# Ledger of designs, part 55: designed miniproteins, single chains, continued (3)

Each design is a single chain, and the fold is of that chain. pLDDT is the mean over its residues in the fold that is shown.

## One batch from the design tools (miniprotein)

Design m9902
Fold by ESMFold2-Fast:
Structure m9902 (fold): chain A 78 residues (1-78)
Amino acid sequence: ESTAHVEVYRRVGDEWRLVAEGTLTARPLDASGSRAELVDVDLTARDAEGARAAEEVIEAIRRGEEPPEHLGARVRLL
């Protein structure tokens, strides 16, 4: 299995703000890495809004779906 570093961003006005980051342990479901089966999640959020944003992003990743438009994620395999 692969460990990935994840940054979760939320749109605030015209800027993207980092609201949570940490690591995921995941198994890629396809060769492009666009989908992953999450085995473990260890994210630190700055506040309750960041925790909610992280939860929405993680659920989208688990389902192989895109996050909501106001949320973004960067996932980097380690």
Scores: mean pLDDT 74

Design m9903
Fold by ESMFold2-Fast:
Structure m9903 (fold): chain A 84 residues (1-84)
Amino acid sequence: MKTLIEKLFDKAIEAIKNGDLETAKRYLEQAFTAVLLLKPDIPQEDLLEMERLYEKAIEAMEQGNYDEAIKYVKEFKEKALKVL
């Protein structure tokens, strides 16, 4: 499961690099859902931080700021792996 979550984040980053934002959003959503299913008792503060990073990544993608979107996805990945 943890390895699958890592792969989903990495696929999201590759999709952003390729300008395939719909695929990137899908992988990022799947990764977040998998984290929540694997660890339903995430502390509220950590959950809010992950939601904020997710929202910032989506916003950056929609604005065409791919470097910033990748930065937020990487920060989200790091946070998710620390809480697992």
Scores: mean pLDDT 84

Design m9904
Fold by ESMFold2-Fast:
Structure m9904 (fold): chain A 78 residues (1-78)
Amino acid sequence: MEKKVLEAMFQAFSESAYLKISDLIEYIVKETGLSKSQARRLVEKFVKEGVLIRDGDIVSINGEALAKKMEELRKKEQ
């Protein structure tokens, strides 16, 4: 599930360098089928892990941290 959320986030940020956190959560819900609360929890986790950079109600993606996290999840699927 985390891999699908990371893929959804990558796709969302391919359309815009900055997103409102509420818009990102709605996009994750649409793409993954997670509940809004589950999507919000994962977004908060990725902000804590440095994959997302939060400035007020706006978020941007740390491309280097995202790439490392996606590779970690890919290795767990071996």
Scores: mean pLDDT 79

Design m9905
Fold by ESMFold2-Fast:
Structure m9905 (fold): chain A 75 residues (1-75)
Amino acid sequence: MTLEEILKDPEVQSLLDELDRAIAAGDKERALQVTKKLLEKYGDNEEFIDWLEHWAELRRDEDLLNYIREWKKKR
């Protein structure tokens, strides 16, 4: 599955929208829960993990960046 196909998945789009709202609200627990769900579904795809890391960088969420980077180290 390509990054483009993953990003067009309605479930992924819904989770990313939920993640954006959680980050904007400062809801760290919800943001981590949504990120974990995304990584459980597509965390085996290196291109998706790299894209998600960049997504977190753009939102300046260090907790999410650290979680994603630790996930990458385990794979």
Scores: mean pLDDT 81

Design m9906
Fold by ESMFold2-Fast:
Structure m9906 (fold): chain A 80 residues (1-80)
Amino acid sequence: LKAEIEKLKAKMKEIAKKIKEAIKNGDMEKAKELQKEFDKIAEEAAKLASKLGVEEAKEVKEFYLELLQEINDVYLESLK
């Protein structure tokens, strides 16, 4: 279970990097598709973490929010 959560977190980080790259390249369609995939993986990670315990669930949510903030910062900069 913990190993599965760590794999999902690694996938989230990888997809977040691809989302940021797509936004910087002006490929907003690809960025939106990748963001949908990112959210699905984050939901899976959170669900598994919730089964493990409150602290692990909290850690996964914080990780998700940190990555989402990074993506949002790049997205807002792209609108200028």
Scores: mean pLDDT 81

Design m9907
Fold by ESMFold2-Fast:
Structure m9907 (fold): chain A 80 residues (1-80)
Amino acid sequence: SEIDKLLEEIKELIKKHVPDPAVQDSLIAMAERIANSKDVAEARRLADQLIAAMRGLGMPEEVIEEIRKKLEEIIRIKES
C-alpha cells in the first residue's frame, strides 16, 4: 500500500540519520504506530511527538521536513 511505502521511506531516513539502534527502534515504533493508527487525531499527535523527538536528537532539519511531508501524506490517505 502507499502507507506501507511511505512508512518504509521514513524508517530508512531514521536508520540513516540516527546512529543509536535503541533510539532508531523507538522512533521506528512511533512511526509504525502512526501508520497503523485508525484514529486520525491520534496519528497527528504521534506525528507531532515524533517530530519533537527528532528535533531533540539534533537531526538535520531537512531530514525532519522530509519525514514530516511523508507523515502528512500518510495522514491525508487516512482522511480519504
Scores: mean pLDDT 87

Design m9908
Fold by ESMFold2-Fast:
Structure m9908 (fold): chain A 86 residues (1-86)
Amino acid sequence: TPAITKAYGPGKDEERLKKLTDIITKNMSPGASIHVSGRDGKAIITHESGTFDEEGQKALEEIKKIVERVSRQGKPASASASAAIP
């Protein structure tokens, strides 16, 4: 089940992150997981396992942009996604 840890943005950022997390989850290998953390205006991948296709890579780039923006404002920001093991 995809999980979103939200600490950032107005409702538009939350909704966008839910959509992006869903895209990553659909486009990553079974059992894969990723965690992105934002600090000092940077998005850092703190955990990554498994593989992502092109659509998953695009969604990850957009998540990083949102996390970077929120982190630049001095707010905690993170996003995580995991694919279910069948």
Scores: mean pLDDT 72

Design m9909
Fold by ESMFold2-Fast:
Structure m9909 (fold): chain A 113 residues (1-113)
Amino acid sequence: MLEEIRKLAEEAIKALQNKDYEKALELTEKLVEKLREVLRTGSRDEQREALQILADFADRASLLSKDEEISKELKEISEEALELATDASLSREEVIERAEELLERFLEAVKKE
């Protein structure tokens, strides 16, 4: 699962770099669904890895965005994902709740391009 998710993230970033926005959106939607699955069914350690993948993707996407508001939102999503990944005080269930909101914000930001 996590290897497949990392591959989807790399393919989506490559599509963004090539300005293939339709393919980038399709791959990003698949990435979000796979991340959601791992966050809901995985261990806390798997949740951390999934959130780190989201953080890396959002940061890289922010650098590729030409829209300053979208870039800022993606940067904030990256920072929040990293905070969720590193916060040892949160239960697995609390991470699921907060990550779900973060994934919805991420997908909407990518759609706005």
Scores: mean pLDDT 83

Design m9910
Fold by ESMFold2-Fast:
Structure m9910 (fold): chain A 134 residues (1-134)
Amino acid sequence: DLMEKAIKAFDEGNYEEALKLFEDAVKKYTKGPRRAAALAAVQIARLALGEPIDEKAFSTAVLGLRIEAMAGNKEAYRLLGDLYDLLGKVYEKQGNYVEAIYWYRLASYWYRKAGDQEKADEAEKKANELEKKI
């Protein structure tokens, strides 16, 4: 799975490789929640590289995912969790623990809605650990 490969590269700190894989995902997924997730993830990878985020592109992609989620698409719940988890990791690396906690809690919420209890608990644990540092 191209999205899983991109997220793995991101988790390993290989942000340039993650960006390329997310851009490849945008080309591969022509429509639907996976395309929206890939478009949003491109902006998150750019943020991790220290580039300015295209806030309009990001918000439009996230809105598309939220619409899919409101329609009951469980894949959209998982993808929202993944995106917010990536944001939490970016802000944590920057030492912005308040922002990281916010995004990890949103990730936990959406993973829980997706039925991914393990990832939900992991994100919540991360937020709780960071709370002790502020």
Scores: mean pLDDT 90

Design m9911
Fold by ESMFold2-Fast:
Structure m9911 (fold): chain A 66 residues (1-66)
Amino acid sequence: MLTPAQKKVLKVLHEKGVGVPVSYEELAEATGLSRATVKRAVDYLVEQGIVEKDPEDPEKYVLKPP
């Protein structure tokens, strides 16, 4: 089960679209969460294979295809 923070981050990534790079700052602004909370949520989603780091910009993350 995803936490509320993880669900909010994932919803924003889906709204941006699969493969669209998004930074922690953009996710924090879109969700209203702190940058630290967003980082923890993104780290979990990366461990689950749902999200990955953008290979061209290490400051950004992309939603993986289903």
Scores: mean pLDDT 81

Design m9912
Fold by ESMFold2-Fast:
Structure m9912 (fold): chain A 66 residues (1-66)
Amino acid sequence: SSLRERIDELAARAREAVEARDSRAALQAMTELGQVIQEARALGDEETVAYGRERAREIFALMRAL
């Protein structure tokens, strides 16, 4: 699967975990999201890195709003 699809899946999982107040699941999903971002960086895919960072930012904003 594409890195962007994996980012979308992991961001959705992280968002659901945050809303469910499941800190373990949220940490796991965010860790995996960070790994996909690092993979994109290793490939020189700066657009996918920026996309993943923006998804992470949205999740952190959700955490602050709760």
Scores: mean pLDDT 85

Design m9913
Fold by ESMFold2-Fast:
Structure m9913 (fold): chain A 64 residues (1-64)
Amino acid sequence: GHMEKELAEKAKKKAEELAEKLSKLPGVTSVEVKKVGETTYKVIFTKNGVKREIVITGELIAEA
């Protein structure tokens, strides 16, 4: 529905903003944004040789 599309767009924007910020940190390499659900994105990155993942969901952005 309309709400789900808005949540997906917000999640994508926040994931992309986070990826940009992470790419500027010392020791961070291989930053990638990946869609993993209807309203959910992952930011996958390597920090000091260790692979890490952050989950971004639109439901946390839209305070209902």
Scores: mean pLDDT 76

Design m9914
Fold by ESMFold2-Fast:
Structure m9914 (fold): chain A 89 residues (1-89)
Amino acid sequence: HMKERRERLEKAIEEYKKNPDNPEALLALGDHYMLRGDLEKAKEAYEKAVKVSTGKLRAEALQNLASIYRVLGKDEEAEKYEKEAKEVL
């Protein structure tokens, strides 16, 4: 939902000011770039989120990467990230 994503972005920006490697902030930044249609920057943000997170947050980052690959028509790559996300949980 757009409203929830905006609230997450505002909260994440505050956290990002304190710690740029905050996985919640990186997820929200990726969401922001997705809304703007900047798939490359969204991908970079989610890739960083995967590297600095574990468990549920890492699974969310992997699912968001999968969504980017589906938008790009790369269904096999998307399925790979979807499966990895499920295994992290």
Scores: mean pLDDT 77

Design m9915
Fold by ESMFold2-Fast:
Structure m9915 (fold): chain A 99 residues (1-99)
Amino acid sequence: SIEKEKEALQSLLQKIIDQLDKLAKKYTTPEELAKLNALLDQARAKISSDPEAALELLREAVDLLGKISPEIEFELGALETALAVARVVLKKIKKKEKE
């Protein structure tokens, strides 16, 4: 069902946010953390209403964190994979809503 797929997408996006928040707190300065928190807060606000915008904000957060802390490239690679899965789920939801 579309409802089940939307719930799965929202759960996945929240999981990505939680992992990014954990990594940001460990691998950034307070000033850099404030910038990342702004992106993550915007993504949280958009999870249910605009998941495509939430995905783009999370991609921006992953890119920013990778520039700040290149040593965690492996952990960020796992998050990039999770974002790719979320994009596939979102495309399936959009196709079902058009049918």
Scores: mean pLDDT 86

Design m9916
Fold by ESMFold2-Fast:
Structure m9916 (fold): chain A 92 residues (1-92)
Amino acid sequence: AEECVAEAKAALEEARAAFRELVAAVDAGDLEAMEAAVARLEAAVAKAREALKKALEEGAPKEKLLELEEYLGLCELLLGEAKSLLKKAKKK
């Protein structure tokens, strides 16, 4: 359970780093870098989701599951915002 929480926390840190890279790419007008940053965010969401799945399989207490769901939710929020920015950059 503690390892799953640490993995989800690390995934959120990766998501935040990828989002910062996306913002820099938007400022530079680098579409390829924007797409790479979105792919990294998708990977971070997958890691957070896997951590929650492992915790559920291990019978982690509800309090730890709620913490994992919060980290996953934050990763998904960042991915949603990133996809919105990429879509706007691809359209006039």
Scores: mean pLDDT 84

Design m9917
Fold by ESMFold2-Fast:
Formats: sequence, C-alpha cells, structure tokens
Structure m9917 (fold): chain A 96 residues (1-96)
Amino acid sequence: MKTEKIAVATVRARGVSKSDAERIAAEVDREEQETFGLTVKPAEVREEGGEVVITFEAYTKESAQAMALAVISRLRLAGLATEIELEFEEKEEVYE
C-alpha cells in the first residue's frame, strides 16, 4: 500500500454559470501547470444546489491555495459571483 498527502482547495460560488467557472478554473489550472507543475489533476467544476463548486488538488498546500485565490480574484473582478466560500484540507490518498 502506498499513501500520498494531497492538498485540496474548494471554492463555492453563487451567481456564476458552470461554463464561466469552467473557463476561469481551466485558465488558472493551465497557468499553474505550465509554471510549477504541482497540480495532481485538472480542476473539477460541478453544480450543487444553485452553487458552482470548483476543486483543486495539488501536491502542496501553497499551490492549492494560490489556484483557489486566483479563481476567487477573477470571479470578483468580472463581477460574476455574488457569494464566495473557500475551504482548504489535506488528505491522504491510498494507492493499491
């Protein structure tokens, strides 16, 4: 059994379409991947109860936090989101 620590940042936003959130999340994910390459997988975007939920998984807490804050900043500057919530966690993922 192999265990690895992963940092997870989750952004919840109201007033944003899934398409707008997917575009912004993809831009941030691409920029991080091209600069640092610490993303575990592409950003996940889903709709839940009238909110858009964006999840970033990275090998470092700093990378996950930076991506989440970049998305929040872009959503606020574009005036697309009415409410934004941010969560951070570290999890251990078991492989095999």
Scores: mean pLDDT 76

Design m9918
Fold by ESMFold2-Fast:
Structure m9918 (fold): chain A 76 residues (1-76)
Amino acid sequence: TENAENAAKSGEAAAKAGAAGESAGADTMQYHAFIYGKKAGIEEAAKYGKLGAEAGRAGDSVKASQYGELAFKAGK
């Protein structure tokens, strides 16, 4: 769904922002990943979006990107 795809894209954007040292951008994009996952109504997509947000806040861009990808796959 569109919401699941947006969750994955937001997760990737957060990972890129985190890698570039843009903590505010990373946090914002991970929050979008969580919200889009939740709106998709798919528990796994919402769960991975939230985990990606937590990883982004912790500065772990690799895990943030990985969880964003998992959110996309769960939402398909």
Scores: mean pLDDT 66

Design m9919
Fold by ESMFold2-Fast:
Structure m9919 (fold): chain A 70 residues (1-70)
Amino acid sequence: SELEKLKAELREQFAKITAEARELLKKAGVKIVPGAPMELSPDVKAKLQELANRVLELQVKAQEKIAELK
């Protein structure tokens, strides 16, 4: 199944991104809450933005594939 392969890839990438983001934020003493902007150090901010952009791209791709399937 195409969806199964996509799901597996997305899960692995999401899990890795989430784990790294969580560890980074916890170490910096920052909490990320959807809808609430947090002030982050430049280093952490840059890394988190890269991860966030990757997640967004994966989300868009997943939705497009799901829509095309049915």
Scores: mean pLDDT 71

Design m9920
Fold by ESMFold2-Fast:
Structure m9920 (fold): chain A 134 residues (1-134)
Amino acid sequence: SRVEELRKRAEEELAEALGHMTLGLLYIDQGDVEKAVEHFREAIRELGEAARLTIEAARLDVEVGRELLRQVQNTFDGLVASLDYAARQASPEDAVRLERVRAEAQRAGEEAVGAAERTIREEEAKREAERAAA
């Protein structure tokens, strides 16, 4: 079905984001902050796409949207935690750069999760109203 195709694509984007988070942390351990930042920013972009797919899925199936939103929110929280860890391991100069990426991740997460939550609430209200009118 269309909703299962959207679920699969969202889960693929979530898996890619987790992969980039892992590579980002690996590059921090190797002292390559520039490559770490690149991978953390790729994770932000992939989580944004997962959130967009979550919104599309929610319009077809609210329960699928809710399940995907939980995964998106948990992964953004994990990304912010990873960036906090990375900043603590870095030099003071590199820590400033990682703190900027953390702020980018926090803003992107708040925007993406907020948009998906709003869509889920609107779709739930619409379906409840349609059920009450029938």
Scores: mean pLDDT 90

Design m9921
Fold by ESMFold2-Fast:
Structure m9921 (fold): chain A 83 residues (1-83)
Amino acid sequence: SVEFTREELLARLEELRAEDLARIEREGLPEELRRLVELRTRALKALIEGRPVEEVVEWVREEARRLGLPEEVVEALIRMLRS
């Protein structure tokens, strides 16, 4: 089994963010998806840094509401964070 350090997990998260943002640009996808990628990245970073999952979930719901993200997309992200 490969165990990742916090620094390695954060680096891989930034790689994933960059890949997703590049895909959104390449395919001309909606601005809402860029906001979702940034929200997901901040949430996963908080989890990697040791924040409790339910604290991160509460924060995600609040920020998603401020950003005007669709409820279905937000609930999918929350399910991912809890898995």
Scores: mean pLDDT 82

Design m9922
Fold by ESMFold2-Fast:
Structure m9922 (fold): chain A 83 residues (1-83)
Amino acid sequence: MLSPELFERFRELLRRLLRDERLSVRELAEMMALSPSTVSAILRGRRQPTLRQIAGLLVVALERNRTELAEELQAVLNEALAS
């Protein structure tokens, strides 16, 4: 489980990827092999992401060549693993 601060940071990175890549929630969910309702719930703060889901978003950022976003997602993943 992420701390409230890490969860808000993750949600901000998720919003940034959607905006910058002009992806819909459905398109991102397909890329991550998740349901759109799961991605929506995370965005709304109703569901905590799993470590696998954080890693999945990191992979998407890397595949989209979003290096700064990928570095920030790696930091979130490292902090989550240390908790």
Scores: mean pLDDT 86

Design m9923
Fold by ESMFold2-Fast:
Structure m9923 (fold): chain A 64 residues (1-64)
Amino acid sequence: SALELIREDPEAAAERAIEAARAGDFETADKLVTLMVIEEVPEEILQRAVEAVREAARRRGYPP
């Protein structure tokens, strides 16, 4: 499950969120980022995921 992945391998969870956002699946990306915040994933990993998701959204013309 997504929650298990976040607890076991937060970096893999971040990469999954980034890939989802790049594919245009922002619902999955947002759910993963939200779970990472709740599970207190290290700030450095969380920040990287959030920045990549925002950049993917900008690339697709979504408002900030």
Scores: mean pLDDT 81

Design m9924
Fold by ESMFold2-Fast:
Structure m9924 (fold): chain A 86 residues (1-86)
Amino acid sequence: SLDDLKSTTASGLDAVASEASKVSDDAGKQVKDLRDRALNATTPSQIMSEVNKVLQIARSLGNIDVIKTATDMGTAVSKKMMDMSR
């Protein structure tokens, strides 16, 4: 469901925000802002748009822990999206 997708995305983005904040306060704030946008999304495509922006932030930081956490979040969100398409 969309609510399950939002729950999974919010949980994953909270983990990414925590790791990003250890490297950059600005990056952590950006991830938190994108998390709030994902929770207010009305379509799965909007949620994926916010997730993709977080993945770009993680790559830009170049920190292995942030990249790993963001990738794990992206995988979990993609799995929920796939389950919704079945």
Scores: mean pLDDT 85

Design m9925
Fold by ESMFold2-Fast:
Formats: structure tokens, C-alpha cells, sequence
Structure m9925 (fold): chain A 103 residues (1-103)
């Protein structure tokens, strides 16, 4: 499962580099869905994947109305594990502020 999540994250990054925001959003939504299914079983790998999802969502620069499909899964993760979500959000914000590449 984690290899599938990483595959979706790579495809989202490639789509963004090509200016294809719709394809990037589709892959980020699939990554978020899979993270939601496994985060309680593999916190370490899910954490890095979650940080990458949040970084790429920031790079998309789409209005919140268009992010609804991916936000649904992110809201569920936040509700079930607010500490996990908060730590990932802080790390994502740090990497965005420093212009750091994806993990």
C-alpha cells in the first residue's frame, strides 16, 4: 500500500510540473484515501506521505471548493487522529516556508 501511495504522490508531482492541476488533484485524492486506510498501522511512512500530500496541495493553488474530494479524507484523518494531522501540518508548513523538496 505505501508503494502505491508513493506512486500517486510522484504522479501528482509530475502532473503539477506539467501544469495539469486536475490530474494532480486526482492522484492526491487517491493518496489521501490510502493514507486514511493505513495511517494507524504504519504511522512513520503515513506521516511522510501525509506531509507530501499537504505540500503538493499548497502548490496546487486551487480554491477550497475544488479541493473538496481530497479535503474529505484529510478531515476524517484530523477527526480520528488530531495529533497526527497537526504534526504533519506543522512539518508541511515548515518545508513550504523553506522551499524544501518532497521527501
Amino acid sequence: LISTIKSHLRQAQEALEQGDRATALEHLTKAAELIFKIYHEDKKESFEAMVDVLVLLHRLQLPSSELAPVLRYLMQIQFEDPDFFLKASVEAARRIARGEPLS
Scores: mean pLDDT 81

Design m9926
Fold by ESMFold2-Fast:
Structure m9926 (fold): chain A 78 residues (1-78)
Amino acid sequence: LMEEARRLLKEAARALLEGDVKKASRLAYEAARLAGRSQGLSQSQQDQLGSLAKQIVNTAAKNGKSKELAEKVLEDLA
């Protein structure tokens, strides 16, 4: 479950780097939903994944590319 949420966030970050803000937003929402439903994740892990997903969604909503945000997400989830 955590691996799946991490994978979706990495895909969202890549989509953001490519300028596909719609795809980035969708994948980030899916990751946040998975993280919130995962009874096996600690509160800290759920908060981290949810925070990263919200940052991607907010950046996508503003029709912005954030290289710094995308690189941070990929680094944090490596």
Scores: mean pLDDT 70

Design m9927
Fold by ESMFold2-Fast:
Structure m9927 (fold): chain A 77 residues (1-77)
Amino acid sequence: IEEAIRYLTESARESVKNGNYKGTSYSGMAIDSLRNGDLESAKEYAERARRESEKGGDTKGARYSERAYRIIRDTMS
């Protein structure tokens, strides 16, 4: 979970650099959900952050959000 938070934080930083406010917001929502133990919401917000980064051409942000998504998904297994 801590590793997923770090990846989402890096994704948010890349989104800020690219002016992607939606990507930043979804990454923040995913982090808050993880801190509250809401893995289902965290997974959905991480996926939304990835999609917003992809739409903005932010390959690094999308990569970080995807890694967080996979960690959350694997934790739910």
Scores: mean pLDDT 82

Design m9928
Fold by ESMFold2-Fast:
Structure m9928 (fold): chain A 97 residues (1-97)
Amino acid sequence: MKEEEKVAKEILEEIEKNGYTEEAAKKLIEKNKKKLSKKQLKKVKDKAKKHIDAQMKAFTEAMIRGILSTDKSLKPDEIEKRMEEEMKRIEELKKKK
């Protein structure tokens, strides 16, 4: 494996294992930008974005659930229904950008 491919793999593994935010992942990629070829840099950015988007969805779900759970007037079934509605709304908004 070329050194560039090894560095790219290490960056992606670090992002995946440590649950990096989009900002933290961008900083890690920028720090290693000069060690990567243009082709490897694009692949790392694409894979990192896909992983971060999946993690951001999970964090958003946890945050919304946490907020809804502080409202003692909401029953568990109502919390789950509002979670589904909010997640669907976020997904639709992302398609319009």
Scores: mean pLDDT 74

Design m9929
Fold by ESMFold2-Fast:
Structure m9929 (fold): chain A 67 residues (1-67)
Amino acid sequence: SLEEEKAKIVEELTERKKRYEEEGDEATARALDAGIEAVKRAENIKEMAPLYTGAALRSIGDDPSVL
């Protein structure tokens, strides 16, 4: 469902944000936080896709530039 997809993406982004915060990359951490909030606001899967230039963020690994 949309709710399950949102939860999965938020979890993935939150883990990536933690890694960049630990590295001292505050700019990337802020970008990831903005992405998390955008996912939470999305009303459907199509609204999430343009924000990330791809399928659910699980596929982008360590690339924050897709946000």
Scores: mean pLDDT 64

Design m9930
Fold by ESMFold2-Fast:
Structure m9930 (fold): chain A 72 residues (1-72)
Amino acid sequence: MTPEEILTEAVKRMREGGHISEEEAEEIMRLVEEGDITGALQKMSEAVARSGSPEGAKIVKEAFERIAEQGR
């Protein structure tokens, strides 16, 4: 999977679970489209911190780990 695909799936999972707002998902997806993987991950982490969701935090952590693995 590319980093963009990993982030796209993470955003979809977080939206379906209600862990981020529609506006937050839209902003994260814009950063993904711009190739700003680091910015997208940061926005995703901020959105999850606002929601206080442990499941959302796990999704973000898994996305970070998968992207880091692709960079090896």
Scores: mean pLDDT 81

Design m9931
Fold by ESMFold2-Fast:
Structure m9931 (fold): chain A 85 residues (1-85)
Amino acid sequence: MPSLREMLEQMIETYKQMEEKGMPKEIILKAKKYGVDLIVQHGIAQNDLDGALEVLDELIEKFKEEEELVEYIKKLKDELERLKK
């Protein structure tokens, strides 16, 4: 099973390749949001909410200039924090 860390690394590399190939920003944004959803779902399924939150924080820092993506991640981060006991 890929770890949350391995998922993060694979997703970042995929997004980089999409950008290098000149894919439309709207398609890349949808792929990034989908990747965030997968991280959240994996964290819930594995009962690793702390690992998921750490990965989401790394994504916020990595993509800090992408306001819409950062707001999306922060919303999901808040939802994960509410699932902690």
Scores: mean pLDDT 80

Design m9932
Fold by ESMFold2-Fast:
Structure m9932 (fold): chain A 81 residues (1-81)
Amino acid sequence: GEEAERRALEAVREAGRKAYEVAKKKGLSDNQAKLAGEIAEGVALIAMGVSKAVGLSGEEMVERARRAGEGAVKGIEEKPV
């Protein structure tokens, strides 16, 4: 179980990094880019937590965290400022 949780947390961190980079490329301030990263991490972390709470497999937990994070990053790319 530990490896799947570690991989899910890596997906969370990756979402935060990508959200930060996307926000910076859009010309947002450092504070706004950091907030975007925190939001993307929060969304992915919630997906991980819900997956654990409902008893999904480790692989499903990783996939849901990854998809939630990617969705949050895409939302930041497409969101009107």
Scores: mean pLDDT 83

Design m9933
Fold by ESMFold2-Fast:
Structure m9933 (fold): chain A 63 residues (1-63)
Amino acid sequence: EKAALLEEAKKLLDQLVDQTRALLALDQQVKEGKADQSTVQKQAEEVLKLSKQYAAVLAKLRA
């Protein structure tokens, strides 16, 4: 149902925003010597996965 897909898209967008903010914070910690580059890469992969899931839900809504 369209309403259920809209709710799923909203949840995915909220997660995308949260994970992107976490990625920026981790990047700053790496620059400060408090974390390693591998944590940033792992977080970036999670953001990419969420972005693809969000795009897929939007495609279903617009189909």
Scores: mean pLDDT 82

Design m9934
Fold by ESMFold2-Fast:
Structure m9934 (fold): chain A 51 residues (1-51)
Amino acid sequence: ADPSTPVYILVRNEQYLAMYENYGKTQDQIAKDIGVSQGRIDEAIAYARAR
């Protein structure tokens, strides 16, 4: 469940999900490309998948 997540965060999460599912990148690869932690990418993808 995702309580009260702002729309701009949802758009960002969808972009990360697209990188993961459509481009075949791993969470670690996405984290490295974006410059954030793998945990942050994991959380974003999980939220996007729940929607």
Scores: mean pLDDT 71

Design m9935
Fold by ESMFold2-Fast:
Structure m9935 (fold): chain A 66 residues (1-66)
Amino acid sequence: SEEDKRKQILEKLKEVYKSLGEKRLVIMQNKATGIEMPADVVDEILKDTPPEERPEYEEVETIEIP
């Protein structure tokens, strides 16, 4: 299911961010497309996107990394 795929992606992202020494993973969702990305990735995308083309994102999840 889509929920199972999402969970698997989030677990992989959590492992990657843990390996980088991060303590938290914030997930943002593109309000138009429904695509989810880590907040730091969204920041990089928006940095390289013209202001008039920047999509709206909302925080949908915060994951604590042990």
Scores: mean pLDDT 80

